# Designed miniproteins, single chains, continued (2), part 50

Each design is a single chain, and the fold is of that chain. pLDDT is the mean over its residues in the fold that is shown.

## One batch from the design tools (miniprotein)

Design m5718
Fold by ESMFold2-Fast:
Structure m5718 (fold): chain A 94 residues (1-94)
Amino acid sequence: SKEEALKLLEEVGLLALGAASRADRAGDTALSQAFREVARLAGEAAKYVEEGKFEEARKLVEQIREIVLANKDRLPEDLYERMLRLIEEALETI
């Protein structure tokens, strides 16, 4: 549902901001920037979902997935698995 997709995208964005904050504290500027971009893309995908533009939303979520997969070895395993699960659920919902 639209409401379910919006909840999943909000959770992805919040986790991404948390990951960026953690990266900032560790001095990992590249990782911080990557997860700020994930949060930005999640917000844009949510706007497309609100407008009923599910194909555009899906493309942005696929881009989020690529960023998370590229950075898997740079995240705590639990955080990586949780983010990937939410991303896959969002893709199934959109």
Scores: mean pLDDT 90

Design m5719
Fold by ESMFold2-Fast:
Parts: sequence; C-alpha cells; structure tokens
Structure m5719 (fold): chain A 85 residues (1-85)
Amino acid sequence: SLEEVVKQIEAGLEEAKADPSVPEDVIKILEAVLYGLKLLLENPDLPLEELEEKVREYGRSLGLSEELIEKAVEAFRLAVKELEE
C-alpha cells in the first residue's frame, strides 16, 4: 500500500542520512519523492500533474539543480505507477 511504501522510504531516508557515503543530493531527491508520496496519501484525488509540480517546488526549495529536480519528479512518477494495479 502507499502507506507502507511511505513508511519504508522514511526508514530508508533516516538510514541514508546516517551513512556518510550517501551523497547529499541523493538524500534530497528521496526527501522530494517522499514529500510527493505523502501529499498523494493525504490528497488521493489530486491530479498527478499538480503533485509533480509540488515535488518540483519542494526539490527547488531543498537546493536541487533543475536536472536533479527532474530526476526526483521521474522517481515520484515511477513510484506512483508501481503502486497502480
């Protein structure tokens, strides 16, 4: 379920933050994806396009480059597709 995926990503993000070998940009991408998935969980009827824009805005606020913001949006989109039946 989406709730289980959110919990797994939250746990993985905490482990990644504790690991100095994980690049900061990877952590920020995961934070942006997690933000989008939490928004979807709280607002299941929001259009995917609007959720993707919120992920972009959040990624930008974290200081991600435009290239890494797009990777975060792509990762979010892939995660949503993998949760569909």
Scores: mean pLDDT 83

Design m5720
Fold by ESMFold2-Fast:
Structure m5720 (fold): chain A 80 residues (1-80)
Amino acid sequence: PQVLSPEQLAAMARAAAEEARRAAAAEKNPDLREALEILARAYAEAARLAAAGDVEGAKATIAAGREEAAPLAEKAEAER
């Protein structure tokens, strides 16, 4: 299992937030776009928490964002 430092987690979360924002901007399905926007916000907040040394808070924020985005992603998948 990989153990990430707060600095590594912050960098990864920041990169994930940027990627999710780019994906959301290009996404044509409104439910999937909203799911990607939720993930982008969650990763951005996780990066902030990790940069402050709160690794557990960062992980919880990512998990909460994924749970919030899941119904929208499932709806988008059902529409395909």
Scores: mean pLDDT 83

Design m5721
Fold by ESMFold2-Fast:
Structure m5721 (fold): chain A 78 residues (1-78)
Amino acid sequence: METIRRAIVHDLEEILATEDLSEEQRELLRRAIEAVRAGDLATAVELLEELLKDPSLSEEQRAKLRRIIRALRALGEQ
């Protein structure tokens, strides 16, 4: 499952680098990346779900985050 975890970290880092995010949104995303790297997938999901509550996110940003949350949940449930 190292390959999937690496892919998730890469996707989160790409969002952090390319998306127009507030500093608060970037902080949540950085904390989520750290949680994934630490193997704390439950905390990563909670942080990303908190980010999804932000009404300033675009539908494209929400779709990307929902895909990542699904991947993290699949890893955490196995």
Scores: mean pLDDT 79

Design m5722
Fold by ESMFold2-Fast:
Structure m5722 (fold): chain A 94 residues (1-94)
Amino acid sequence: MSHAEMVEEIKKRALELMEEKNVPEEAKETFEREMDKIIEYLKENPDTSLDEVENLLLRALMEVRDVLEKLGIDPSELVQELARIAGEKIKEME
């Protein structure tokens, strides 16, 4: 699995979780845009390290956190669950 394919799987699992939890559309759209940027970057930079991928994913989670906080929603539980999904997929690649 390429790093881009790994991030595509993380995006898919995360969006399924966000749908199940009735996460606001604005937060889902922000997450999807940030993940798509990461996927495009990794396709152009296939030698990107797992540590760099983790940093890119953390940035995407911070953007989602900020949107949820703006909407008056506690982001803590969702961000922790999204980080767990990402961590599980990264661990499979180590």
Scores: mean pLDDT 84

Design m5723
Fold by ESMFold2-Fast:
Structure m5723 (fold): chain A 90 residues (1-90)
Amino acid sequence: EFEEKLEKLRNAKSLEEIREVAQELGIPDEVIDRLVELFEKAPTLTPEQRKAALLELYDIFREIEKILGDSEKARKVFRAIMLALERLLS
């Protein structure tokens, strides 16, 4: 079940699919939207803004970790979302 959802997340073809799979894992759309905004802003960030963005990424990771109740699952889900966003937004 978890591995099945993780594969769907890795192979998501749109932001809508990412949101749908994330919701099945208990992750709200707001978390995905924050990650999308960080990806879109990344090329224009100053060094100071980059530090703030890294702290926000860590904060988002901690929220996912709290939702899933498992650090290893959170790392896998966070990685899958980040790779999917890189693929879709690049």
Scores: mean pLDDT 83

Design m5724
Fold by ESMFold2-Fast:
Structure m5724 (fold): chain A 90 residues (1-90)
Amino acid sequence: SSLEEDIRKSLLDELEEIEAQVKAADIPADQKAELLALIDQAKEAIRNKEPLSKIIALLRKLKAAAEAAGLEEVAERVQHMIDFLEELEK
């Protein structure tokens, strides 16, 4: 199902803040590129009104990549987004 407009805007705003945090992070270039690519994929899935299950799957990949890069705050922010979307799936 498609996301509500207000929910989609809030998710995109959060991903833009996460993107800025990743761009500013002192991490290896390959890990930064992976994180930015996953953020772009999540943003496009949200803009294209993809199923919640697909958006959640992309966010789970983003969280795992953030944890691997040592970006604990980014990982926690992504987990909050996952928790919110999983509640909507109930």
Scores: mean pLDDT 88

Design m5725
Fold by ESMFold2-Fast:
Structure m5725 (fold): chain A 77 residues (1-77)
Amino acid sequence: AADQAKVDEMIARIEKTLEEASKLPPEEALKRVRDVAGQAAKEATNASVDNALRLSQAIGEAVRRLLKEIEKRKKEE
């Protein structure tokens, strides 16, 4: 689909944002992930159903991974 490249780029942006957020305090990390999730939601409205689902799955996985990392850091303190 013509939207494939844009969705792939957005998924890469989500992954990069998660990596950068992992280096930030929990509050700031959550804000960064929320911001990129909002951008991804707007992309999803212009994407095919299959690509919108892939984008939704990427967001859900990034949020899950971030929350697990935050919980681990809190237990290390």
Scores: mean pLDDT 76

Design m5726
Fold by ESMFold2-Fast:
Structure m5726 (fold): chain A 87 residues (1-87)
Amino acid sequence: SIVDEAIALLEEAAAESEDPIFRALLRHHARTLRENPDATADQILAMLEQIRALVRGLAARGVVSPAAAERELARLDEIAARVRALQ
């Protein structure tokens, strides 16, 4: 299902992330999707936009480096593109 694919992509991104904050953030949202197996593609895309906003906020507050945030945002864009392709 599109939910299972999104969970797999978020878990992969978390495993590849060098930042423990991003790892925790991505795993939290993967867990949220496991609790919502009927989530639509639009709901998953809205969740990814929420994660993007959180990443930008962490960078703006100096909690994570701009370079780390840029890498994570690029990964989230790739996940969003994959989710759109599954519609």
Scores: mean pLDDT 88

Design m5727
Fold by ESMFold2-Fast:
Structure m5727 (fold): chain A 84 residues (1-84)
Amino acid sequence: GAERARELVERAEELLEKAEEYLKEGKFEKARELLLEAEIEIGLAKIQLAVLKLIGGDEEELEEIEERIRELEERLRELKEKLK
């Protein structure tokens, strides 16, 4: 349920942090690989959130997860722009 969505969000957060470190080191190819992995984890979290909304999960938990996903999508977008 919500715990799985949080796990996916946490994995994406870790991948984005590692990608930022590789960008600082000039390791653009490795950073790009991690951003792709983060994008997949974010996508899976969005699917899980959609399923939880359909089933009628805890509204406060769903709002928390949705906000975290939004923050991750914005961070991913900004990091991808640095690779162009």
Scores: mean pLDDT 85

Design m5728
Fold by ESMFold2-Fast:
Structure m5728 (fold): chain A 76 residues (1-76)
Amino acid sequence: SKKEKALELLLKANSEIVKIEEEFLAAGVPEEEVRKLSEKARKKLEELYKDLLEGKISLSEFEKKAKEIVEEMKKE
């Protein structure tokens, strides 16, 4: 179902954000900076997920844009 696939993609993106948080903390990035980056990424992801559920974007667009959000977080 669309809802099941949407949730799967959302959970995958959140899992990738957690991995990036762990890598930044291991690299000595200050905890507060990591938190700010994580909050920004999660907020964008939540807005994107809302757009998906409202039918404003496709599952394909959601997957693509979710990957972009994750990649943006990696750039600091």
Scores: mean pLDDT 83

Design m5729
Fold by ESMFold2-Fast:
Structure m5729 (fold): chain A 64 residues (1-64)
Amino acid sequence: KRIEKDIAEALKVLADESVHILAKRSVIRFYKNIGNYKPFKDFLKVLPESETDLREEIKQALDS
């Protein structure tokens, strides 16, 4: 499905260290607003504990 491909590209953005954290938050919030937040919630579960900033931004985007 097209949306699944778009979500896969979004997850690559979240894993990319060169991308600013605020841009990652905008991507998560966009998909949350259109109802496709489950893949990002699942991504949160597999993040290393060292990714505290990214984990917090994902939580805030999903809760806002």
Scores: mean pLDDT 72

Design m5730
Fold by ESMFold2-Fast:
Structure m5730 (fold): chain A 74 residues (1-74)
Amino acid sequence: SIADQLRAAIEARDFDTALALARQAAAELEKQGLHRMAAGVRALIDEAEASTDPRARETLLATVAGGLRALEAA
């Protein structure tokens, strides 16, 4: 799943791949009509991109991954 790929990228500290996967997830949510969820994911992506703190980036992207996994399990 995209959530599992995102988690793997975060664990590898490949934040460029993690951001790209998170953007892909937001686009898929938008395509499914989940506009508010897509907006929430985009806000977390924007905050992660603006952050120079690797721990803050990891936490924000992990939040995205957890939310996506919960949605995939629903």
Scores: mean pLDDT 83

Design m5731
Fold by ESMFold2-Fast:
Structure m5731 (fold): chain A 95 residues (1-95)
Amino acid sequence: MKARVRIGAAGNGVAATPLEGDPIAASQKVAEALREAGATNVGVNEDGTAIATLPASSGREALRKAAEAVEKMGGKVLRIEETDDSGRAEVELEL
């Protein structure tokens, strides 16, 4: 089953918001990938948003690490938009 997730980053914090598919399953899969990438404070809240803190010096670095973690677990990055301090990516997952 395919799911789509939007990942936003600002500072060392990331939030992954489900767009399509099972929101809890998609966000839990992203949370697991982020933990394997060295994320701390990883959780999924009641609206299905996964949150995490990555070892990063900027939102750009945090976003890139999050996108790489998702790709490593078999996800596909569809879009990435970044500045030096923040960014957004859209990813496709197989659940």
Scores: mean pLDDT 80

Design m5732
Fold by ESMFold2-Fast:
Structure m5732 (fold): chain A 98 residues (1-98)
Amino acid sequence: DIEAIENTSIEDLEAQIAKLEKKIAELKEQKAKTTDEKKLKELEIQIEVGELQLELLKKILEARKSGDRKKFEEIVEEAKKKEEELKAKYEPIVEELK
């Protein structure tokens, strides 16, 4: 929701970015140590989703710091589209992994 993201402080956005970067690094370390094909596929999906979320949050942070409302709105719309595409792409795979 645009309104919820717009009301998030700069410090909270930076904290979310740092937390997500740490989580992605941990997932990549787990992937490097994994020999199980099912677990490897689950980690690949989590890393791809996490990296897209990280890219989005960094773009939002830049738009918020610049005060560019139009850029902020464009980023949110692109995020919604990418979320739907990822859900469609991974829904069949996630069902098979269960």
Scores: mean pLDDT 76

Design m5733
Fold by ESMFold2-Fast:
Structure m5733 (fold): chain A 65 residues (1-65)
Amino acid sequence: SGEEIKKKLLEEGIHESIAEAVVDGLKESKSLQDFLDGVKEGLENGGTEEQKKAGKIVIEVLEEE
């Protein structure tokens, strides 16, 4: 869920603005898989170290059973 992702991002020291952007992206996505595919594509296209860390955390949380 978006709340679990936000909580994990904040616990790992990710800035609140990035955590909120992630939650908004999840809400606007057609499916959980669509959102994950977008996050993975973003990591491949590069970004700041904090953005890459946030993307990895998002993938980890959403792939939990």
Scores: mean pLDDT 75

Design m5734
Fold by ESMFold2-Fast:
Structure m5734 (fold): chain A 60 residues (1-60)
Amino acid sequence: SLRDLIFQEAATTLQVMLLYEQIRAETDPSRRAQLQAERDRLMEESNELGRRIQEEIERK
C-alpha cells in the first residue's frame, strides 16, 4: 500500500543517516569503502521507493 511504501522509505532514510555516521567514524579506508557501497545501495533503494510512491499518487 502507499502508506507501507512511505513508511519503508522513511526507515531506509534512517538507515542511510546512521550509515553516514558510521562512515565518518571509520578509520580503515577499505572498510569505509565497503560502508560507502552499502550506503549507495540503500540510497538507490530509497530512490526506487520514492519513484513508486510518486507513481502511486499520480495514478489517482
Scores: mean pLDDT 82

Design m5735
Fold by ESMFold2-Fast:
Order: structure tokens, then sequence, then C-alpha cells
Structure m5735 (fold): chain A 71 residues (1-71)
């Protein structure tokens, strides 16, 4: 199912966010990561395929920016 695949991708992205939160020493970065985690949890509660796809894309793009900043 496409919905099941998106749920798996959202769970993997959540894992990446939790790993970044453990690596970060900056409280502001941790707050941003917590906000992104909340966005993924909200999207996962929705049965709307488009909402889940949009959330995955938006959070993934933000995670990539944070990963670059923490280099």
Amino acid sequence: SEMDKLNEELDELKKRLEELKERSTDPQVKETLDDLLRQLEWAKKSKDLKLRQAALKAVKEQVEVIEEQLK
C-alpha cells in the first residue's frame, strides 16, 4: 500500500530527527527538531495521502538543512 510505504518513510524520518536531537547541543535546534517531530506525528494521524506526502517532503527538506548546519 502507498499509505503503508509513506508511514514507513515517516517513521524513518522520525528516527533521523531523534538522532539529530541526540547529536545537537543547541537548545534552539532541539526545539526545531521537536516541532518537526510533532508535524510528522500529526501527519501520521491523518488518512490523507497528500497531507502525508507534503509533510514528508517538507520535514525531509528541513532535516537536510539542519544536517548541513551541524557539520
Scores: mean pLDDT 80

Design m5736
Fold by ESMFold2-Fast:
Structure m5736 (fold): chain A 63 residues (1-63)
Amino acid sequence: SSMEAAVKAAEERGAEAMRLAGIYANKKLEEKGVDSVSLDEQAEISREAAEHYREQREKERLE
């Protein structure tokens, strides 16, 4: 059904978002040095990673 297809597409988009956010977060952690980041900084990097993924998707949509 169209509803089942929409749910699957949303799940796939969520998985892709997490994958790309993870790549971004790892890069930022490496740049800052893993041993020097607090839990609050780790949470902020995760939020920034999610925002970065959203920005990339919006840029692709505008192309």
Scores: mean pLDDT 69

Design m5737
Fold by ESMFold2-Fast:
Structure m5737 (fold): chain A 81 residues (1-81)
Amino acid sequence: KYGSVTLLLRKLAAIHLEQSADDDEEMQELLARGKEEPTTVENQEEMLKLLADLASSPSFEAYEKEVRESGEKLNKELENK
């Protein structure tokens, strides 16, 4: 269950890194910090804040729409069967 959230965060972080930052130094620091204290309450709060910030971005909204449309398409294909 936590693996799915981690994969989603990694994909969203990769998209933001590609578009927003030529300097990966801060992101490397955040990743190293996560490895050292992955289960601390402070890191959990930071992860939730990152998710909220990403959810408010246009890129995340577009990604969420694409995922919803893909799911609806699969459901329609299954229903037509």
Scores: mean pLDDT 54

Design m5738
Fold by ESMFold2-Fast:
Structure m5738 (fold): chain A 91 residues (1-91)
Amino acid sequence: APLSEGALNLARVILKQFDKDGDGTLSAEELSEFAKSITGVELPQSKIDAILDELDLNGDGTISVEELARFLQDPSRFPKTIKALGLELLP
């Protein structure tokens, strides 16, 4: 499905804040910092791996702007990520 400009813009803002390398993607380490900003606690590697496994559709080990925007547009399609982040969007 096409991504909204709003979801893409929000994903770019998030990446700009957490993308320390400036490569335009979130590494596992940068994703851990982003998750910590949401949860207030450092997530174990197993939860970061679960988020990567669900969002990283191309298997490159990083989260692109498009992959993050897909989650932001429809988080209900990513139940492992919701559970890992402690978000109650689905039963």
Scores: mean pLDDT 75

Design m5739
Fold by ESMFold2-Fast:
Structure m5739 (fold): chain A 90 residues (1-90)
Amino acid sequence: DKKIDKNLKKAEKKAKKIRRSMTPDQIRVFINNMKSVYNINTSDQFIDQAARYIKDGQVDMASIFLLGSSYMSKVSISQVTKKVRDKIKK
């Protein structure tokens, strides 16, 4: 539980930093490329992959999938991080 919460906090912070370093068009192209490469069509699929990466301690990969979920759903990175936490706790 403590390890998961720490990984979630680190991934959220990194996802927010990545978003601030990119223009809206750069984010669109990046996430569309991820959708193609990973065969992802929904925000929930990004959440599912982020949850797996958080459990495995793969903070960097988790941060990218949090950004993807946020972009697809048009909700904040903080809100998608909460959804990932809720999924892991069930």
Scores: mean pLDDT 85

Design m5740
Fold by ESMFold2-Fast:
Structure m5740 (fold): chain A 126 residues (1-126)
Amino acid sequence: EEDKEKAIKLIEEFREKSVPLLKQLADVAAKNKDKLKGKSFREILESSPEIRKLAVEILNLAIETGEKLMKEVRAGPFVKYELYSAARRAMKATVEAALKNGADAGYQAAVDELNRFYEKWKEKLK
């Protein structure tokens, strides 16, 4: 009971802290559209130090949240990889949407991916 509530709260905190960073990713991608268009997400990370810095911050937040889940609610050792994977999917969706349809599309993609992850986690904890 208590562990489920703590897990949900930690995932909510991850979502709340990730959204501003993902919005910054969308803004940077949209601003640099002409330089980044046609590149894969990997190539974008290699060619844009600003996007790489934001990506590292988001991934570190995911890993830290996973470690808190392991420590505070006895989550399995793979939880940090699940959060890392979710963060990577959200970043990729955000950047791709922003490059195709502008910053607001990136914001929407970020919110949609994080909400999808949150809902899956609520289902998993039933």
Scores: mean pLDDT 84

Design m5741
Fold by ESMFold2-Fast:
Structure m5741 (fold): chain A 85 residues (1-85)
Amino acid sequence: MMDDAVRRGDLARDRALRAADRLLRTRPDSSGRRQAQRLRRAADDTRSARDQLQRTGDSLVQQTLDVSGRTSALAARADGLTRRS
């Protein structure tokens, strides 16, 4: 369970950062920059949750999964915007 939470957190963070970079290349306007900033904040939150999980053990598994899920959803939405443009 812990290994799965760590893996999902790392994957979600990587996806969010890639989505932010792609969004900035395709939509460098204020809206695109705002969305990219939101994705980078979500990636930072996911990293913090994952780092806390590492220090506190299994007690934060569910919280880390929830944060990672939200981060992945934001990344998927941003990818949809760049592909539709």
Scores: mean pLDDT 77

Design m5742
Fold by ESMFold2-Fast:
Structure m5742 (fold): chain A 56 residues (1-56)
Amino acid sequence: MKKIDPSKLTREELRKIADENIDELAKVTGMTPEEREEARKLADEEIDRIVKALEA
């Protein structure tokens, strides 16, 4: 499945999907390693927020 409901995913699954999306964007746009690292950090923060909201 390529489009999955984020609410049904675990922290690890969400992070993996975000990582794959960042990797694809980096390949298309030529993201620098620094930009990729920052994007991963932002994704991690957002995943943490989503998971916390779902767990209540």
Scores: mean pLDDT 71

Design m5743
Fold by ESMFold2-Fast:
Structure m5743 (fold): chain A 66 residues (1-66)
Amino acid sequence: SSRQQLIQQITKELTSLLIKGDFEKAKQIEEEVKKSGLLSPSVLKQVREKALKEAEEILRKKKEEE
């Protein structure tokens, strides 16, 4: 449960940063997670892909409302 909560928290943080266009801070979080060993490289890759997809979906929907 705590590991799933950590995955969700990191995914939300990355998604928020990607929506804001703060790619440098998003990369810093990924590097910190990788360096700390909190998530395996495979899990971090999945989290990154999910965050990117969620950010793209939110930005797409926002553009369609213009």
Scores: mean pLDDT 81

Design m5744
Fold by ESMFold2-Fast:
Structure m5744 (fold): chain A 68 residues (1-68)
Amino acid sequence: MLSAGELFARFLELYATLSEEEQREVEARGKAIGDELVAELGESREGLRQAFYRALAEVVEWLERRVA
């Protein structure tokens, strides 16, 4: 599995290839995923850490499927 830092680096690589419109779509989707995962995992330190990792992983997977 990729670390959080590796996922974030991969996110930035993919994000840099996008148009301004696509970047706005990523921002909206990232917020929606983050909100859902915080609701699922809670607002504890560990819950927020897991929410961050899972949201990042889901956004990267979505972007990779979109650009493939």
Scores: mean pLDDT 77

Design m5745
Fold by ESMFold2-Fast:
Structure m5745 (fold): chain A 79 residues (1-79)
Amino acid sequence: EIFEKANKLAQEILDRGYSVEEVKKIIEELKKNYSKEFVMNFVTAIYIVAQIRGDEELYKLAKEELKKLGAPEQMLKTL
């Protein structure tokens, strides 16, 4: 459920072409209203999508947000 919702939201953001600044604001709003687990899954989905798309700025944002959420370094290197 949580994973499915987080992935769907990330795909919708990719489809709509949101800017890095807009994605950052979405992450901050999610941090206020959703569990840390949901936010981490959402940011992980954005990180994967950014790599597939080749969006270096979005990738960098997602990586920094994952670090702030306490994601292990090994996870960040393998995604």
Scores: mean pLDDT 75

Design m5746
Fold by ESMFold2-Fast:
Formats: structure tokens, sequence, C-alpha cells
Structure m5746 (fold): chain A 95 residues (1-95)
């Protein structure tokens, strides 16, 4: 849980983004702080019973770690940007 995609791949994907909030959120994804927030969110989500409750737990953990601005980005756009970085990291290793 201490591995993240290459900083170069995150920066390359961020450079393609016109939305400054989405760009900032993607750059935050590459930080140790984001990984700690997500790990805490995963542990708390073990007791969550609804998708709404899971989202609220994740949003709160991001806020506690100073990453509340990530919650201002539409989830589908943030997830799409993260998936593009992950695909770029994975594709050369699987192809």
Amino acid sequence: MNRRPSADLIEAEAAKIKDEKLKKALLAFGTDTYQKAMKASIEKNKTAKTLKERKEITDEELKKNGLGFVNEVPGEKFAGAVLRVVAAEIEPRFA
C-alpha cells in the first residue's frame, strides 16, 4: 500500500487537464497523504452498508488529511483521470 503510479505519469496526465481543480486533485493522488487517507477510508468502509455512507466516509478522510478540495471535483472525472494514469503505468507491463 505504499506504491503509487510514477510521478512522471501523474504529471503527464495532469498536463492534459484544462480544469485546474481536477489537475490539483490528480497531483494530490500521487502523494503519501492521499494514500494514508484512502487506507483509513478503506478500513472505515468495512462497516459501511450503503454507497452513500461509503462516499461520506471517503470524503471525510480526505478532509481530515487536508485533501477536502478533491471532494469538489466530480467523482467520475477524478476516477477517469486516475484510471488513465493507472492504465499508462500498467499497459507497458502487460503488453
Scores: mean pLDDT 73

Design m5747
Fold by ESMFold2-Fast:
Structure m5747 (fold): chain A 57 residues (1-57)
Amino acid sequence: GELGLRLAAHDLGLSPEQVREIVAALRAGTDPAALARRYGISPRQVLGAAEAVETLA
């Protein structure tokens, strides 16, 4: 949810818009490693951001 989106954005040093793009791309089947490289974060952080958006309101 929105809270998870904001927390992930803050923790990763990204904008909320960039986190929305990451989550949308993951759901569309984009490789987490490719997204990690694009945004300068780890694949674990990409997956963690998606989890935070889905579990936090």
Scores: mean pLDDT 82

Design m5748
Fold by ESMFold2-Fast:
Structure m5748 (fold): chain A 88 residues (1-88)
Amino acid sequence: MELTLEVGEKSLDLFDAETGKKVGSLPVEDEESLYEAAKAAGKMAARLGAEKVKVVAKTEKKAEIAAKGVEEGAKEEGAELEVEKVVK
């Protein structure tokens, strides 16, 4: 399955890319906590059996931090995820 991770100001929200249904949410306190929150999101994605996560963020910096977190979190769960970055 494919998931979309939306990087918000106070949360990271995971959506099923096909249905648009929210499947998870993680709080984010600040930019410094973004990587750890994204790592937790990556672990959730791996447990859900995701093959790909599209990371959507407002800036390239946030997209890169979140994508790295997702990739590492999935790796810790023993999963290899394809991660795509989108800046909007």
Scores: mean pLDDT 83

Design m5749
Fold by ESMFold2-Fast:
Structure m5749 (fold): chain A 106 residues (1-106)
Amino acid sequence: TTKKLQELANKTVGKKDLTPEEKKLSIENAISLARNVIKTLDDKSIPRDIAIAVGMLAAAVMLTDPHMSEKQKEILRKTIDALSRGDIEKAKEELKKLIEELEKEL
């Protein structure tokens, strides 16, 4: 959409900028998702291919978030790369770094 359409459509849902409350909730949700992926990767009852697929899907979804910083996106790309190689321990290490970076924004 053009800037002119955004200025003329005062009732459009779809602000690119989040409120401080919405930003905090978004960060808390991203931290929760990253922690749940780590738990899935740690769960030995889950087949490894399924755990890897879940982790890759979650990281890919987080990469589509326009509010994710370039540093956070780089960590997510490293997580996907590790999972694509079956390096679960490296993927968990990268996800822990992502959580630390997200917690700095709270």
Scores: mean pLDDT 78

Design m5750
Fold by ESMFold2-Fast:
Structure m5750 (fold): chain A 71 residues (1-71)
Amino acid sequence: EEKLLLAAYAAASALRSGKLTREQIVDLISKATGISKETAEKIVNLAEELLRERPDMSPIEIAKEVVEKLK
């Protein structure tokens, strides 16, 4: 759970920065946290969707919501 929260936070922060592509974010999260590329892709997809729906949310708020959706 803590590893998923860290991965989701990294995804939300990277997406917010706009400096990395989706593919680069997936690769970075997978390598940094050790989670599978498949799970990293799901995390990035959820974080991106939440950022579109709730652009006012902080990266940590997005990360918590992503983890809840993965339960």
Scores: mean pLDDT 81

Design m5751
Fold by ESMFold2-Fast:
Structure m5751 (fold): chain A 85 residues (1-85)
Amino acid sequence: SLAARAAEAEAKAAELSAQARQLSQQARQTLLDGLKQAAADPENAQKILAEAQEKVEELTQQHNELNAQYDALRAEAAALRAALA
């Protein structure tokens, strides 16, 4: 059924959207934690912030990859729904 395939694509897209949101929150939290740790340890602040920035960049890349997959699944679901009309 095209309706079942569209629903599956929509469900997968919703799952990826939730994962992308979680990665965005993790990136924000990683930055805040890094800033807090740097403030508590001024001698190591530059290293702490650099490590936090690397982690934020990794999370941002993963977020962008999930968003690309999300867009593809939404396009697939829309095409399947259009075929049902």
Scores: mean pLDDT 90

Design m5752
Fold by ESMFold2-Fast:
Structure m5752 (fold): chain A 65 residues (1-65)
Amino acid sequence: DEIKKRIEELEKKIAELESRMDTLVAQLQQETDPEKRATLVQELRDIASELEKLRAEINKLKQEL
């Protein structure tokens, strides 16, 4: 089932991005430099945007099952 395999691949990518997000959140909580904090916040926003896109793709694929 190609659709189920595609969903599994997207779920794995989501798990990897969520792990990266957790690492960045931990770094942000310990970072006191405003410039470095701004960079971490931007990376978190980029990951959040990618996660939203991947979740939307999974929802679309589930409608075709």
Scores: mean pLDDT 86

